# Designs tried in a protein design run: designed miniproteins, single chains, continued (4). Part 63

Each design is a single chain, and the fold is of that chain. pLDDT is the mean over its residues in the fold that is shown.

## One batch from the design tools (miniprotein)

Design m14172
Fold by ESMFold2-Fast:
Structure m14172 (fold): chain A 62 residues (1-62)
Amino acid sequence: SAAEKAAEEGAKKAKEMGADSTGASGLSANAVNKAGGTPELAARGAEEGGGDGELAKKAAEA
């Protein structure tokens, strides 16, 4: 889905900019919330992009 892809791209971009897994997870959560996706999509995209899926899911739920 578009939201899952946005989460993946957010995590990848964060990692390329030198962010750790926590930072990558936060950008995944933000991207999914902007795209109208679910916390589960934030988790999947974050894992694909090199972030932490559980951290991304919790951030998207907040």
Scores: mean pLDDT 78

Design m14173
Fold by ESMFold2-Fast:
Structure m14173 (fold): chain A 88 residues (1-88)
Amino acid sequence: DKDIALELAATARAAAERLVPADKRAEAQALVEEFLQRLLREGMSALLDELLALSRGLLALGVPQEDVTQLAVEVLRKAAEILRELEE
């Protein structure tokens, strides 16, 4: 679902803006854009693999592990909220 992918990417962008140091922020936002494009191509079943790829990219960029973990948790929480709305 395109709307779900866009919402998860928006959550990741907001977390990156808040958590990533200013000197790495543009590169982090480029990684989030890649995450969005991969979700749009591969579908929502690839969410965990693409979130892992995003997390690894942020770590390689030098973002602290605690901040990368927080970003991943916020994306997963948003995915869980959307899933609950679709269930009951």
Scores: mean pLDDT 84

Design m14174
Fold by ESMFold2-Fast:
Parts: structure tokens; sequence; C-alpha cells
Structure m14174 (fold): chain A 107 residues (1-107)
């Protein structure tokens, strides 16, 4: 329905998360899919920046932006009435994993 490959990919990832939620997926499965969504959106948004940044700077940008993408998705789900307790727990797990990696790199 769209000709932009990046839009198709984003919609596919969102549909995957919705399917997992409908099929009583575990918190861990939902968290993994949220992390995949964030990674996919980061790559789509920041491809051109990679060449100007050091490997450490790229990883820090990736982790920080992935947290923002997941938090934006939480707000979207909340506004759409789709934020279930299961989904909220999965979001918190995904954010915790990103924060732990960020602290490790900044320490």
Amino acid sequence: SVTDPEDVYKKTQEAMIEELLKNKASVEELAEELLRKAGAEFVAEHREEFESLSPRERQLLFLRRSKEIIEEYREKLKKEGKLTPLMEEAIELALKRLEEKLKELES
C-alpha cells in the first residue's frame, strides 16, 4: 500500500507487535520485538550519521534513540487505548535492557 520501503518495514514491525499481543505472547517476546522495532527505526532514521560518528558514538546514539522510540511507542499505545499491563511490563523490560547497556558504555 506504500512504496517507501522504510514505511513498509515500520508498519510490518508494528503489526508483528500487535500479533504477539493478540496471541498472549510473553513479556520477554514482546520486549524483544520492541527492541527490534526500535533498532529498525534507528537504522532508517540515522543511516547517514553513521559515517560521521565513532563506533562508540554510534552505539550511544543507537541506545539513546532506541529508548526514545520505545517511549514514543508507549505514548502512541496509551493514546490508542492499546496499552495493556502486559505491554507496559514488556516496554519497561526493553527500556531497562537499553538503560543497562547505556550505563555500561558510559561507565
Scores: mean pLDDT 76

Design m14175
Fold by ESMFold2-Fast:
Structure m14175 (fold): chain A 73 residues (1-73)
Amino acid sequence: SMEKMRELLERFRERMAAARSDAEVRAVVAETMREARETLDDESFDEFAAQLERALSTWAADRAAGRPARLEL
């Protein structure tokens, strides 16, 4: 459901803001993907995973370039 997806995205954003290392970022991503697999149907999971991957790629590129990194979810 859209409500469950929104809750996952909000928790992901909060956990990402608290992450202090690359290892913590990887742990947050892994945990979020596990929760998504358990709570979303296959179609919603595929959309969520694609959205998260795009957001993380942009976020990582911005950080590497010294630009303000925003999670666009």
Scores: mean pLDDT 79

Design m14176
Fold by ESMFold2-Fast:
Structure m14176 (fold): chain A 61 residues (1-61)
Amino acid sequence: MSTLSEEQRQLFEQALQNWNTNPDEAYEAVSRATGVPLETVRRYLESIEDEDGQPVLRFRP
């Protein structure tokens, strides 16, 4: 799988900052916003709970 370009990574970060939907919809929303295929989004991002127990998307370590 190809590494994300810096431009694509910045678009991902912007989309993640605006995410407030459920995790299933969030992956599709990020894919749609960034133009990156859904399967690629799922491979780069994970859904976790933040310190307040809210679901958030982040880059996989």
Scores: mean pLDDT 68

Design m14177
Fold by ESMFold2-Fast:
Structure m14177 (fold): chain A 55 residues (1-55)
Amino acid sequence: MISLEEAEEMFALFDEVARENNGVATGEQARAALEKHMPEVLAKLEEHERRLDEA
């Protein structure tokens, strides 16, 4: 799973995306931002979701 430090960076990125989009970031925009700026965090989140789905 992601660390607290990674989570803080992720939320800072989401705040930036939301600010650029009138205070609202869609899940698609958030995922695109993670893919471009924090691809390792995106991969960890997708792996966690996959494990929960297959458990």
Scores: mean pLDDT 73

Design m14178
Fold by ESMFold2-Fast:
Structure m14178 (fold): chain A 90 residues (1-90)
Amino acid sequence: SVLEKLKELYNNVENMSTEELLKKLVELGVEIGKEIAKAEGDEKERLEKAGEVIEKTRQQVYEMIEKGASEEEIKKVAKDGLKEAIKILE
């Protein structure tokens, strides 16, 4: 499920490079989009909200990498966004 993939990524953020983290956020956005296409009603609305959070988080991570922000700061932003998306889907 998308929720399980979000939790797996959240638990592994500290163990990956910032480049791998960005790639995983892009892949996660694609998977959420696929599930939105299959969903209806309240489930679709929650998936759309979670997808918006992940896209915003992906954009923030990308911009931070481009600006040479610290790995610690990038990973904190990613974890905060993933936690918010998890809360929406729980």
Scores: mean pLDDT 89

Design m14179
Fold by ESMFold2-Fast:
Order: structure tokens, then C-alpha cells, then sequence
Structure m14179 (fold): chain A 89 residues (1-89)
């Protein structure tokens, strides 16, 4: 589920032109699928900070606010669930 959700969000990010966010979400999915939990944990923490600081908008500053908010809310939810899952391993 987490792997599938990360890939779905990566595709949505790519459609909005957030290519860096898309690539990092796809990498997160690959790390989770491969059981590379330490690398996945570090990436999830980095992505959470990156999203909180809004660094992802540097790829495309003129993104419609509503679409940005919807995507980022779902990304935050995914990252929280990934971190919770990995803390229980």
C-alpha cells in the first residue's frame, strides 16, 4: 500500500511539473519495496523537512494553490505513515 501510494503521488507530482518531488517519491517507493528501511527512513525524514520548507515549489513556482495543497496534504500523510511503519520495524 505505501509503495503503491508513493508511486501514485509521484505520478501526480510529475503531472504538475514537480519533477524533483516525483523522483524522490519514486525512489522512496523503490527503497520500501526492496526492504532498504534505513535508506527509506532517511529519505522520508528529508522529504518531510523539504515539504515543510516548501522547497518542492522551486521546480515550478506557478502551481495552482488548490492542486498544490491537495497533493502536499497527501504527501505529508504518506510520509507520516512511512515513518510510523519504519519505526515499528
Amino acid sequence: DLVERARELAEEARELGLDSLAELLELLAELLEEGRYKDAYILALTLKEWVEEELYVKDKPDIPEEKKEELIKRVRELLEEVLEYLEEQ
Scores: mean pLDDT 78

Design m14180
Fold by ESMFold2-Fast:
Structure m14180 (fold): chain A 64 residues (1-64)
Amino acid sequence: SDLDKKIEQIEKDAEGTKDNLFGLWMKLNPDASEEQKEQAKKDISSMMEFIKNKHIEGLKKKAE
């Protein structure tokens, strides 16, 4: 469906944004430990998951 295609695109965009944000975090934190890197990746992933889910919820509420 059109809705399914929009959801797929949102999921792909979220994954790309996660990678870009983690890359930026790494540049700002060159001396970060492996534990700090893993935590940052988890924090970025949870933030993007929240944003992604809110967008998908909004689409589903407007879909017929």
Scores: mean pLDDT 85

Design m14181
Fold by ESMFold2-Fast:
Structure m14181 (fold): chain A 85 residues (1-85)
Amino acid sequence: MSPSTKELEKEINEKLDKLVKALGLKSKEEVLKAIDEVALTAKNPTSPLGLKVKAAIDKILPGVSVLDLNVDIGVLELAKAVEKV
C-alpha cells in the first residue's frame, strides 16, 4: 500500500477500535454498517445501533464528522480494492 493509504488505514482503524470497545461490539463490521446507515439517512438513523454509533462518535471522536469518516472509509476500501486487483 502507498504511505498515504497506510496512514489513512491506521487512523480509521484507531477510530473504529475506539467505537467497537465503547459500544461493546464484536467486530468493526458492525460499526461500519452503522456508519453507512447514519450517512445514508443524513444523520437520522432509525436503528438502535445507528443511534448508538452516532452518539458514540460525537462523544469519543469530538470534531470528527460521521460523513467525513464514512468518506474516508470508502476511500480506504477503494484503495484496497484497486491494490487487490
Scores: mean pLDDT 72

Design m14182
Fold by ESMFold2-Fast:
Structure m14182 (fold): chain A 92 residues (1-92)
Amino acid sequence: SSLQEAIDRLIEEKRKELEGRTDLAAVQEALRELFEEALRTHRDALVEEIARIAGISLEEARAILEEYAALLSDPDVSPEKHAAFIARVEAR
């Protein structure tokens, strides 16, 4: 799909930026930036794809993405809050 192709390109570009970098912190930051970019540029397509794959409504998929985006934007987010979010999504 065009979304898959766009995501593959973003991943490849980020991988090239990390060539020669072996530190986990740089990889984690690059993955966070990649996800934020995907949310900014492909939000509607991501909502549709998540809803399709998970078998949930577009409203539920959008709510999940919005909650996760808020967590990523919170400088005080703890690993416990992140884990709690994942547990809630898994329970749905």
Scores: mean pLDDT 68

Design m14183
Fold by ESMFold2-Fast:
Structure m14183 (fold): chain A 98 residues (1-98)
Amino acid sequence: DEAIERALAIAERAAELVAEQLPGRGEAVREAHQLLLEAARAARAGDEERAARLWAEAVALFRANTDPATLEAYRRALEAASERLAAEGEEVEAAYAA
């Protein structure tokens, strides 16, 4: 559960970061993001076939409807969001270990 919720939070933050950096590309990123959210929900429900299909649709949408700059920005935003959430986790653990 926690892993899926974390992945959803990362995807949401990444979409926001791309929208800030690339005005006008928000719609394509938002559509791909929605498919990723549906894929994660399907995986959580145990529907692996549906999750795989929705994931493939998200990837296809990025390849067909976004330029290389948008894809690169989204990738970097995912990395940044993931790193930030990891750092927040370490900070909480350090507070409890003190």
Scores: mean pLDDT 61

Design m14184
Fold by ESMFold2-Fast:
Structure m14184 (fold): chain A 95 residues (1-95)
Amino acid sequence: SIEDLVRELAAALPEVEDSGGVQLLSELTGLSKAVVDLALLVLQMHLEGKSDAEIRAELARLTGRADLLADPALARQIIDYLISLGKELLKIWNE
């Protein structure tokens, strides 16, 4: 599933310094901190105007999981899922 692929990508992210916001969002949603970090990172890149191809390349670089991102159509589904999740996380944070 897309959710399983997202968890695999998130597990491959380098450890990010724990901000209190990521911890709180993890606790409020039941998502792992790594998934929260990944979703917010992808949303940030999207809001900065990066294309799907640029986001895909950056995710492959950061995670070393170019194999999970090799199919452009599947990579787009993963990116769209993460953008949507990131938007929901920001909405929860701003309530």
Scores: mean pLDDT 82

Design m14185
Fold by ESMFold2-Fast:
Structure m14185 (fold): chain A 88 residues (1-88)
Amino acid sequence: MLSVDQRAQLLAATLEQLLRDHSDRLSPELKELLQRVIQLLREKRLTPEQMEEVERLLAELVGLLVGDEPEERVLEVVQRMIQVVESA
């Protein structure tokens, strides 16, 4: 099983890949917020409960980006991710 720290690094890497894959369609604001999530995931030690919530939100984010959903929905998910990781 991956540790919480290993899961955080994997999540950060996944978010970096999403930024690269969707860079042309993401607003500057969304790019800044995603970079903040990546930074916080690398700097903060999350609880298992916080990690589970971030993993759930990442799955939702991937679905929204693949489904070409409105940016407003993507922004809401990213803002919820920031709230979880900042509470660590």
Scores: mean pLDDT 79

Design m14186
Fold by ESMFold2-Fast:
Structure m14186 (fold): chain A 68 residues (1-68)
Amino acid sequence: MEEERKEKLREEAREKIFESASHTVEAIGAAVRSLSEDKEKGQKELDEHLEKAQKYDEEAQKLLEEAK
């Protein structure tokens, strides 16, 4: 059933969107820490979380496109 396939893809996309949002929040935390604590460590953590957030966003967009 086409509806079930689309629903499953949208559910997976929602999970990816939440993961992306979570990593964006962690990236903000890392940016704050880079200013007040360990600049080099904070910058690396910021970059890692932003990269993961972008990856999850791209995966979510692909799933949403397939769910059309």
Scores: mean pLDDT 81

Design m14187
Fold by ESMFold2-Fast:
Structure m14187 (fold): chain A 109 residues (1-109)
Amino acid sequence: LEEVREAREKRDKSMVPKLIKLLSSEDERVREEAARGLSLLPDVKETVPALIKALSDENERVREEAARGLMLMFDLPELRPALEKALSDENPLVRTYASGGLALLEHRS
């Protein structure tokens, strides 16, 4: 977790492969911090597919961080199918981020 927090603070793109691996951790708090860390590194090609996968996580906080990160990457039209699926999430915050991301895609694309 400390290593994930350091990557987040420094916005260190070299940490992306490690953060992607941590999304598969058995500890939901580690997966949540990894999703949050990836959301701060939108310029890395591997980040978007990893966050899209995290939208299907069993833990709602992990899905919240993934949806928030993808909303901030609104310039990428390939996000549309993932955000549309997230509109049906049981967590209202995930739905809110998905709706916000779609609105930004429609307005700025």
Scores: mean pLDDT 76

Design m14188
Fold by ESMFold2-Fast:
Structure m14188 (fold): chain A 81 residues (1-81)
Amino acid sequence: LTLDVSAVVVKPGDTVVLTTSGPAGTDIVLKYEDGTVRKTGKTDANGKYTLSNLTPADTGIYVATDSKGNTATASLVVTDG
């Protein structure tokens, strides 16, 4: 399983696309550095999960998990600096 992010550092209001080698409906979870789970979603028919109108709260580690329990991670930073 792989998880790619279209950009690693972006500004508030930007859009990024997470792309996985997993099937449609692969779970995507946002985790903070402290391990807190904030956000969940699932990939579309093309293995993509689109994040639009990003805010600094969307910053963290994104984890893809497939039906076999395999995981892949991608990091995203949303900053106005």
Scores: mean pLDDT 76

Design m14189
Fold by ESMFold2-Fast:
Structure m14189 (fold): chain A 98 residues (1-98)
Amino acid sequence: GTKEELRRVAAQADAEMAALEASLPPDAPTIHVKVIRTSPTRAVIEVTDAPGLPELVGQRTVVEAPSPEETDALIRLIQASLARAAGARVKVEVEDEP
């Protein structure tokens, strides 16, 4: 897609996350996700903690795109999808060291 299309997709994902978080009860579980940046265009997303959902812990998704902006948009989409599917908040921890 175009840069404008990617920005729109990322903004839509952010809006969906905000709407979901606002609808969740205050004591809803938080899923912890680690994002390992292996390059500007590649990242590994790993679930490090998922209260009540032990089957999700250790799940890894490799994200690769032609640009850093596209990679960031894909990471946001995956986070929004995970939050929606689990009915939980998602907290991201970024690991800057390989």
Scores: mean pLDDT 76

Design m14190
Fold by ESMFold2-Fast:
Structure m14190 (fold): chain A 88 residues (1-88)
Amino acid sequence: SDADQLYQLGQQYYQQGQYGLAGLYFGQSGNLYLSDGNNRLSADYYVQGGRAFYQQGQNDLALYLYQQALQVDPDNQDAQQNLQQIQS
């Protein structure tokens, strides 16, 4: 699917140390899964995107994606933990 292709592209850029591009593609993959009603995968991919932006030093984008992950899946433990760490 297009969502899976974007996720794979995100993983490729993450492995290359291109964390900003990885965050972008993980976030876009999350958006597509959300539109398909798959909130859990959407939240997981938003967390991966936020983590990638955080590695790039783009803390505002990381915070945004962690907040989006909690909005679509409030029980996502990784999103809760990463959001608390970046806000403190």
Scores: mean pLDDT 89

Design m14191
Fold by ESMFold2-Fast:
Structure m14191 (fold): chain A 64 residues (1-64)
Amino acid sequence: SLEEKLREIRAKIEDPSLTLEQIGELVREALRIATELYEKDPSRAAEIVAELHRIGEIVAEKEA
């Protein structure tokens, strides 16, 4: 499912071996999936936003 794909991306982005380019690709894919999920079920917006925030926190830690 799209939700599973979004969770998989979050798990993948935690990988310390990823390049910044690979991280950027995963972030773009996460945003695409999040948009599609929101369009299918807007009632899940809070859950989708929370997962995107978690991904953003991981990215910020890697770039710091």
Scores: mean pLDDT 78

Design m14192
Fold by ESMFold2-Fast:
Structure m14192 (fold): chain A 94 residues (1-94)
Amino acid sequence: KVIRPEDITANREILEEARELGENEVEGLMLRRALVLAQAHNSEEAREQILKEVEEALGKEVAEKLEELYERAKKTPPLEEEDLEELRAELRAA
């Protein structure tokens, strides 16, 4: 299994933007997690439900920004935990 460096960089940047949408660290981590879950499910129904939960918890503006990040992330394949472990190993070797 080979992860392309461009996919790793793009996904990392999108996840950091999601974290920055939170007013505090807990909200930022929840938003980052919501984006990862939306990518992982690869379904319109799952995405809509996650966005509704974000809108109810954090407001419409945050949900709209997260949806924009999700659309950008659709161009980058979702990273699984195994792929993240490989990335961590490469970073340790560098």
Scores: mean pLDDT 65

Design m14193
Fold by ESMFold2-Fast:
Structure m14193 (fold): chain A 76 residues (1-76)
Amino acid sequence: MREQLEKDITASMALIAISVAKTLPIPKELSPEQIANDQKIIDILRSYLPYLDDEAKAQAEEAIARLQAAIDKALA
């Protein structure tokens, strides 16, 4: 029962983090500081993946892919 409550709280926090990551504006050019911050957000989202259902996990993975693509483009 404690495990389910912790999962529900973690899922709620993860959904907020996913929402923020999805709505975060991506500038055409990223500074090194912005790249570091985006990598940190990716790491946070990845840490939530084991606690998410399939739908929330797909949304988190989509947000991760979006931020990773922006980093890859900035480093190219």
Scores: mean pLDDT 74

Design m14194
Fold by ESMFold2-Fast:
Structure m14194 (fold): chain A 78 residues (1-78)
Amino acid sequence: GKEALEEAEKEEDMAKIAELAKKLHDEGRERLAMEIATYAFKKYPYDPAVIEALEYLVEHSKDPVVKLHAATLLAVAK
C-alpha cells in the first residue's frame, strides 16, 4: 500500500525500485506495482532495470489496464 510507494520515493537505486515493482506484482498487487514502475520511469525512463520491470508487467500482469499502461510507457522509452 502506501508504505511501498513511500519506500520507493526514498530510494534512488532504480534496480531496487524495479525489484520492488516485480515483488508487488508477484504478490498480486498489480496496480501498486504499476504505480511504483511509473514512478521509476518518471525519474529514469531509460534505465535498463526500469525497462525490464515494465516488460515484466506487460508479460505477466492479469489486469489489462496494467498491461496497456506498461506497454504505453515502453513505447515512449523505445
Scores: mean pLDDT 77

Design m14195
Fold by ESMFold2-Fast:
Structure m14195 (fold): chain A 99 residues (1-99)
Amino acid sequence: SEFEELLGKVRSLLLEGKYEEAIKLVKDYILSGEENKKKVARWMASLKVSLEMQKRHLSREQIQALFERLYEEYLKLIEEDPEEAAEEFVKLLKEYLEG
């Protein structure tokens, strides 16, 4: 899928230290459609939940509640400030790859 291709390219750019190019790719994807915004928000929420699970134990109920809250927060950020959303996406992926 286009999103899976995006993830592959962003990971490659991060390994090369090309953060500005990575941010631009994510921002361009976000701006390309409404469904893209939801896909990005869902993926960011899932990744943030995974990072939290590495630091502490979460029940199934806590995981679901955290995901739903983060999904709404990231979707709002993507709609209000796609540049900041793209920066946060890259930051989350970098933290995940370093853990």
Scores: mean pLDDT 88

Design m14196
Fold by ESMFold2-Fast:
Structure m14196 (fold): chain A 107 residues (1-107)
Amino acid sequence: TTKSQAIDKLLKLVPVNKSDAKKRINFYTARIKSLEKEKDNPFTLYLLLGYYIDLAASYVALGNEDKAAKVLKQLVTAYNIVKPKFPNSPKEKEQIEAALALYEALS
């Protein structure tokens, strides 16, 4: 998968325009910071997966691949802890797989 294809796939699954991207960055950055003290809770890590996906999609929508890569690294770390306990939602799984593929393409 090329970097361009990985970006396109993630943005298709997590649609963000540039205005929404700026709002989502502010919102999810604040949410992630508020949950930092609760990272030992698997449910908190599960919530953080969704926040990392939205944050990464927002950064790539703005062309900020470096910040997207940093967020995706946090996603990979959290997913490796949570994945044995992750509920099977086809949409959530597809979004996570697209985000992981983007991380590999940006690395």
Scores: mean pLDDT 80

Design m14197
Fold by ESMFold2-Fast:
Structure m14197 (fold): chain A 127 residues (1-127)
Amino acid sequence: DYEELKKLLDELAEKYKLSEPVKQWIRDFLDAIHDATTNPSPEHRTALRAYLNIYDSLDDEEERERLSQAMGVSVEQLLKGKEVVDELIKRLSPEQKATIAELRAEQAEGEKRREEYLKEKLEKLLK
């Protein structure tokens, strides 16, 4: 539930003492996931791709340093933000997880037959 995810973000932001820019970025990411899942449009899908690219870049130390400078927050705050996003992603609905997996596959190559492969990959991510 989207409202439950926003409530969980508020709780995790307090626990991790997230700065407002990091908390706002994560909120915008959740909004993008919700919009792309419930009202899929090229605009909503493009917005979600942008947030996914930022999230993925947090795994790279050099890109993390660049984001730190660009956002005016510490690398430690970005790492805490990543942990919060990791926890929120685990609690996404199967439909929201499928939407993210579809966008990731589309960035590689847009093939209609990858739907089955994406479901297997989602099950693997759920462990």
Scores: mean pLDDT 81

Design m14198
Fold by ESMFold2-Fast:
Structure m14198 (fold): chain A 114 residues (1-114)
Amino acid sequence: SHMEEEIRKAMLEIIEALLARPDAAPFRDPIDAEKLNMPTVPEIVPNPVSLSIIRARVESGEIRTLEELEALLRQMLANVERLFSEDSPVYRAARALYEEGMRLLEEARRKLEE
């Protein structure tokens, strides 16, 4: 439907805005446990999420609502908070990215209600 296409476009625009952030690099691709020498990552983070995974799921139609996008962004933040200390640049970048994501989601919801 037209509304489904508008929601999908809004989600993709949000994801692209987050990917364009200067601090987005750690969130573009899934955490590489071998490269980071973090073999416990799959035990701490059984549900890996990255902006590229979220984008692929929106493009495939697996994620169809703004609520589902919000849940995945929240999961991505939660995963970072489990792996990194509060004073780390990655932790602070994850919180900043999540806050912008929430702002963009609220803007999209308002526009879609017009």
Scores: mean pLDDT 80

Design m14199
Fold by ESMFold2-Fast:
Structure m14199 (fold): chain A 81 residues (1-81)
Amino acid sequence: SIDSLSKEAQDVYTAAIAPTHGENGDGSNVVGNVKPPNLKGIGKTMSREEILDMLRNGVGWFPPLDVPDSVLEELVDWISS
C-alpha cells in the first residue's frame, strides 16, 4: 500500500502513476482499454536503477517525474519491495 510512503510521494503517485497503474499498483480501478503491468511485478524484473531512470526520464507514454530525488527514491523503493 502507498500508505507507507510520505505524503509528498503519495501525492506524486496519485497524480502521475495511479491513473494508469491503479491505487495499489496492480492495475485495479484503472479506467481505459489497456491493463497496465503490476508495478510490484516490474520491481521483480527490473533493477532499482532501471526503475529510477524510468521515473526520472519517462518511458513510452509515461512522462518524466520532475520531483525531488528523495520522492523518486521512495517510489523506487516501494516498487522494488
Scores: mean pLDDT 66

Design m14200
Fold by ESMFold2-Fast:
Structure m14200 (fold): chain A 60 residues (1-60)
Amino acid sequence: MAEPFTVNSSKELIAIADHVAFPVEVKPAGGEAKVFDSPEALKKFAETLTQFPVTVTPLS
């Protein structure tokens, strides 16, 4: 399992979606964790996200 890392913007989260193994868990600061199984799902979620930082945990 790869180590969790922190992302500070929607643009950064969209960029890393092409560089991580899926599935991934994304936990916004003060929010609930969500699991994504594709880069497309993560990018769509990132465009709606307003709370940062978020923690990204690769689950593979």
Scores: mean pLDDT 77

Design m14201
Fold by ESMFold2-Fast:
Structure m14201 (fold): chain A 68 residues (1-68)
Amino acid sequence: SETEKIVNETLEELEKRLAEETDPAVRAALELLIDMIRHEMATLNPSVEEAKKARESALAAAEALRAA
């Protein structure tokens, strides 16, 4: 489904960022973010629009962690 595609692409991008990160505190925060997304997406059965919003929020959070 389109929702699954958005979720999988988001998780792949976050996992790539985690693989490139060397700071243990930022790595821990990214791991928590990935776990939260996996848990919420498995539980909520979101619409495409909800998945797109979640993607934007997750990527913005990851970018903020990198900028800090």
Scores: mean pLDDT 78

Design m14202
Fold by ESMFold2-Fast:
Structure m14202 (fold): chain A 94 residues (1-94)
Amino acid sequence: SEAEEFEKLLENGELSPEVLARMAELARREGAEAVAAFYERAAKSKSLEELAEELLKEGDYVGAAMAYLLEYAKTKNEEYLEKAKKIVEEALAK
């Protein structure tokens, strides 16, 4: 089943384009259109860092922070976690 295939992707700990695409489908089914659009862009993006920069230019601070958190999950590099935190803190200070 599709659920079993998705569980296998999650168990492998791999943040693949396939996992991101399925997150977009789930978000769309739940009516979370902005979240679905984010995951669709993330699944198709060659670089999550470039996606985060594009989202920052668009004023999408939530999307930009999420893109850095996904890169952190993929790389385990804490610099991306710190970048995500900074975006959230700066956006909330507005």
Scores: mean pLDDT 78

Design m14203
Fold by ESMFold2-Fast:
Structure m14203 (fold): chain A 90 residues (1-90)
Amino acid sequence: SPYENLVESIDAMIKEVEANKNASKEIQLEVIERIIDGLEKLAEAIPEVKELLEKAIEELKKAQELPTEEMVEKTLQVLRDLKKKVEELA
């Protein structure tokens, strides 16, 4: 299922953020930038979830403006919420 593959992709993104939570701010920002790029590509590939993914991308861009700890926490919240919403579509 495209939604099962999307859930797996989002789960991988969550794990990458968690793995880098103690890294430098520069590395954490690079991780979030890669996640945004990945979600933009998924939005083009899966039209039914495009609006949902675009909203998550907007929230992640806002998270990048936060202090480091709050940025990581907000990023994880956005990705976990997105994963749950996609799972509800499967």
Scores: mean pLDDT 88

Design m14204
Fold by ESMFold2-Fast:
Structure m14204 (fold): chain A 90 residues (1-90)
Amino acid sequence: SMKNDLKEQTEMIKTILEQRIEDGLDALEATLKAMLDVAKENIEDETLLEALIEALDEMAEKYREKNPEAAELLEEARDELLELKKEAEK
């Protein structure tokens, strides 16, 4: 089901992001750039775009107090994906 696919993709992306945050800010930044590039190439994949936005939003909240620099990078990537979603809806 679409709902199960979204949840599974969101959890998988969150796991990758958590590992990259532990690896360091450079690793996180490189991973976020790669995720944004994938989203831009797959703009019609609404489930992927929603999963990326949800994962980035949840991880930004989780790390806001623990790692503010990582949270800022996650929020910037989330905001860029939200703009891509708006453009895709036009």
Scores: mean pLDDT 85

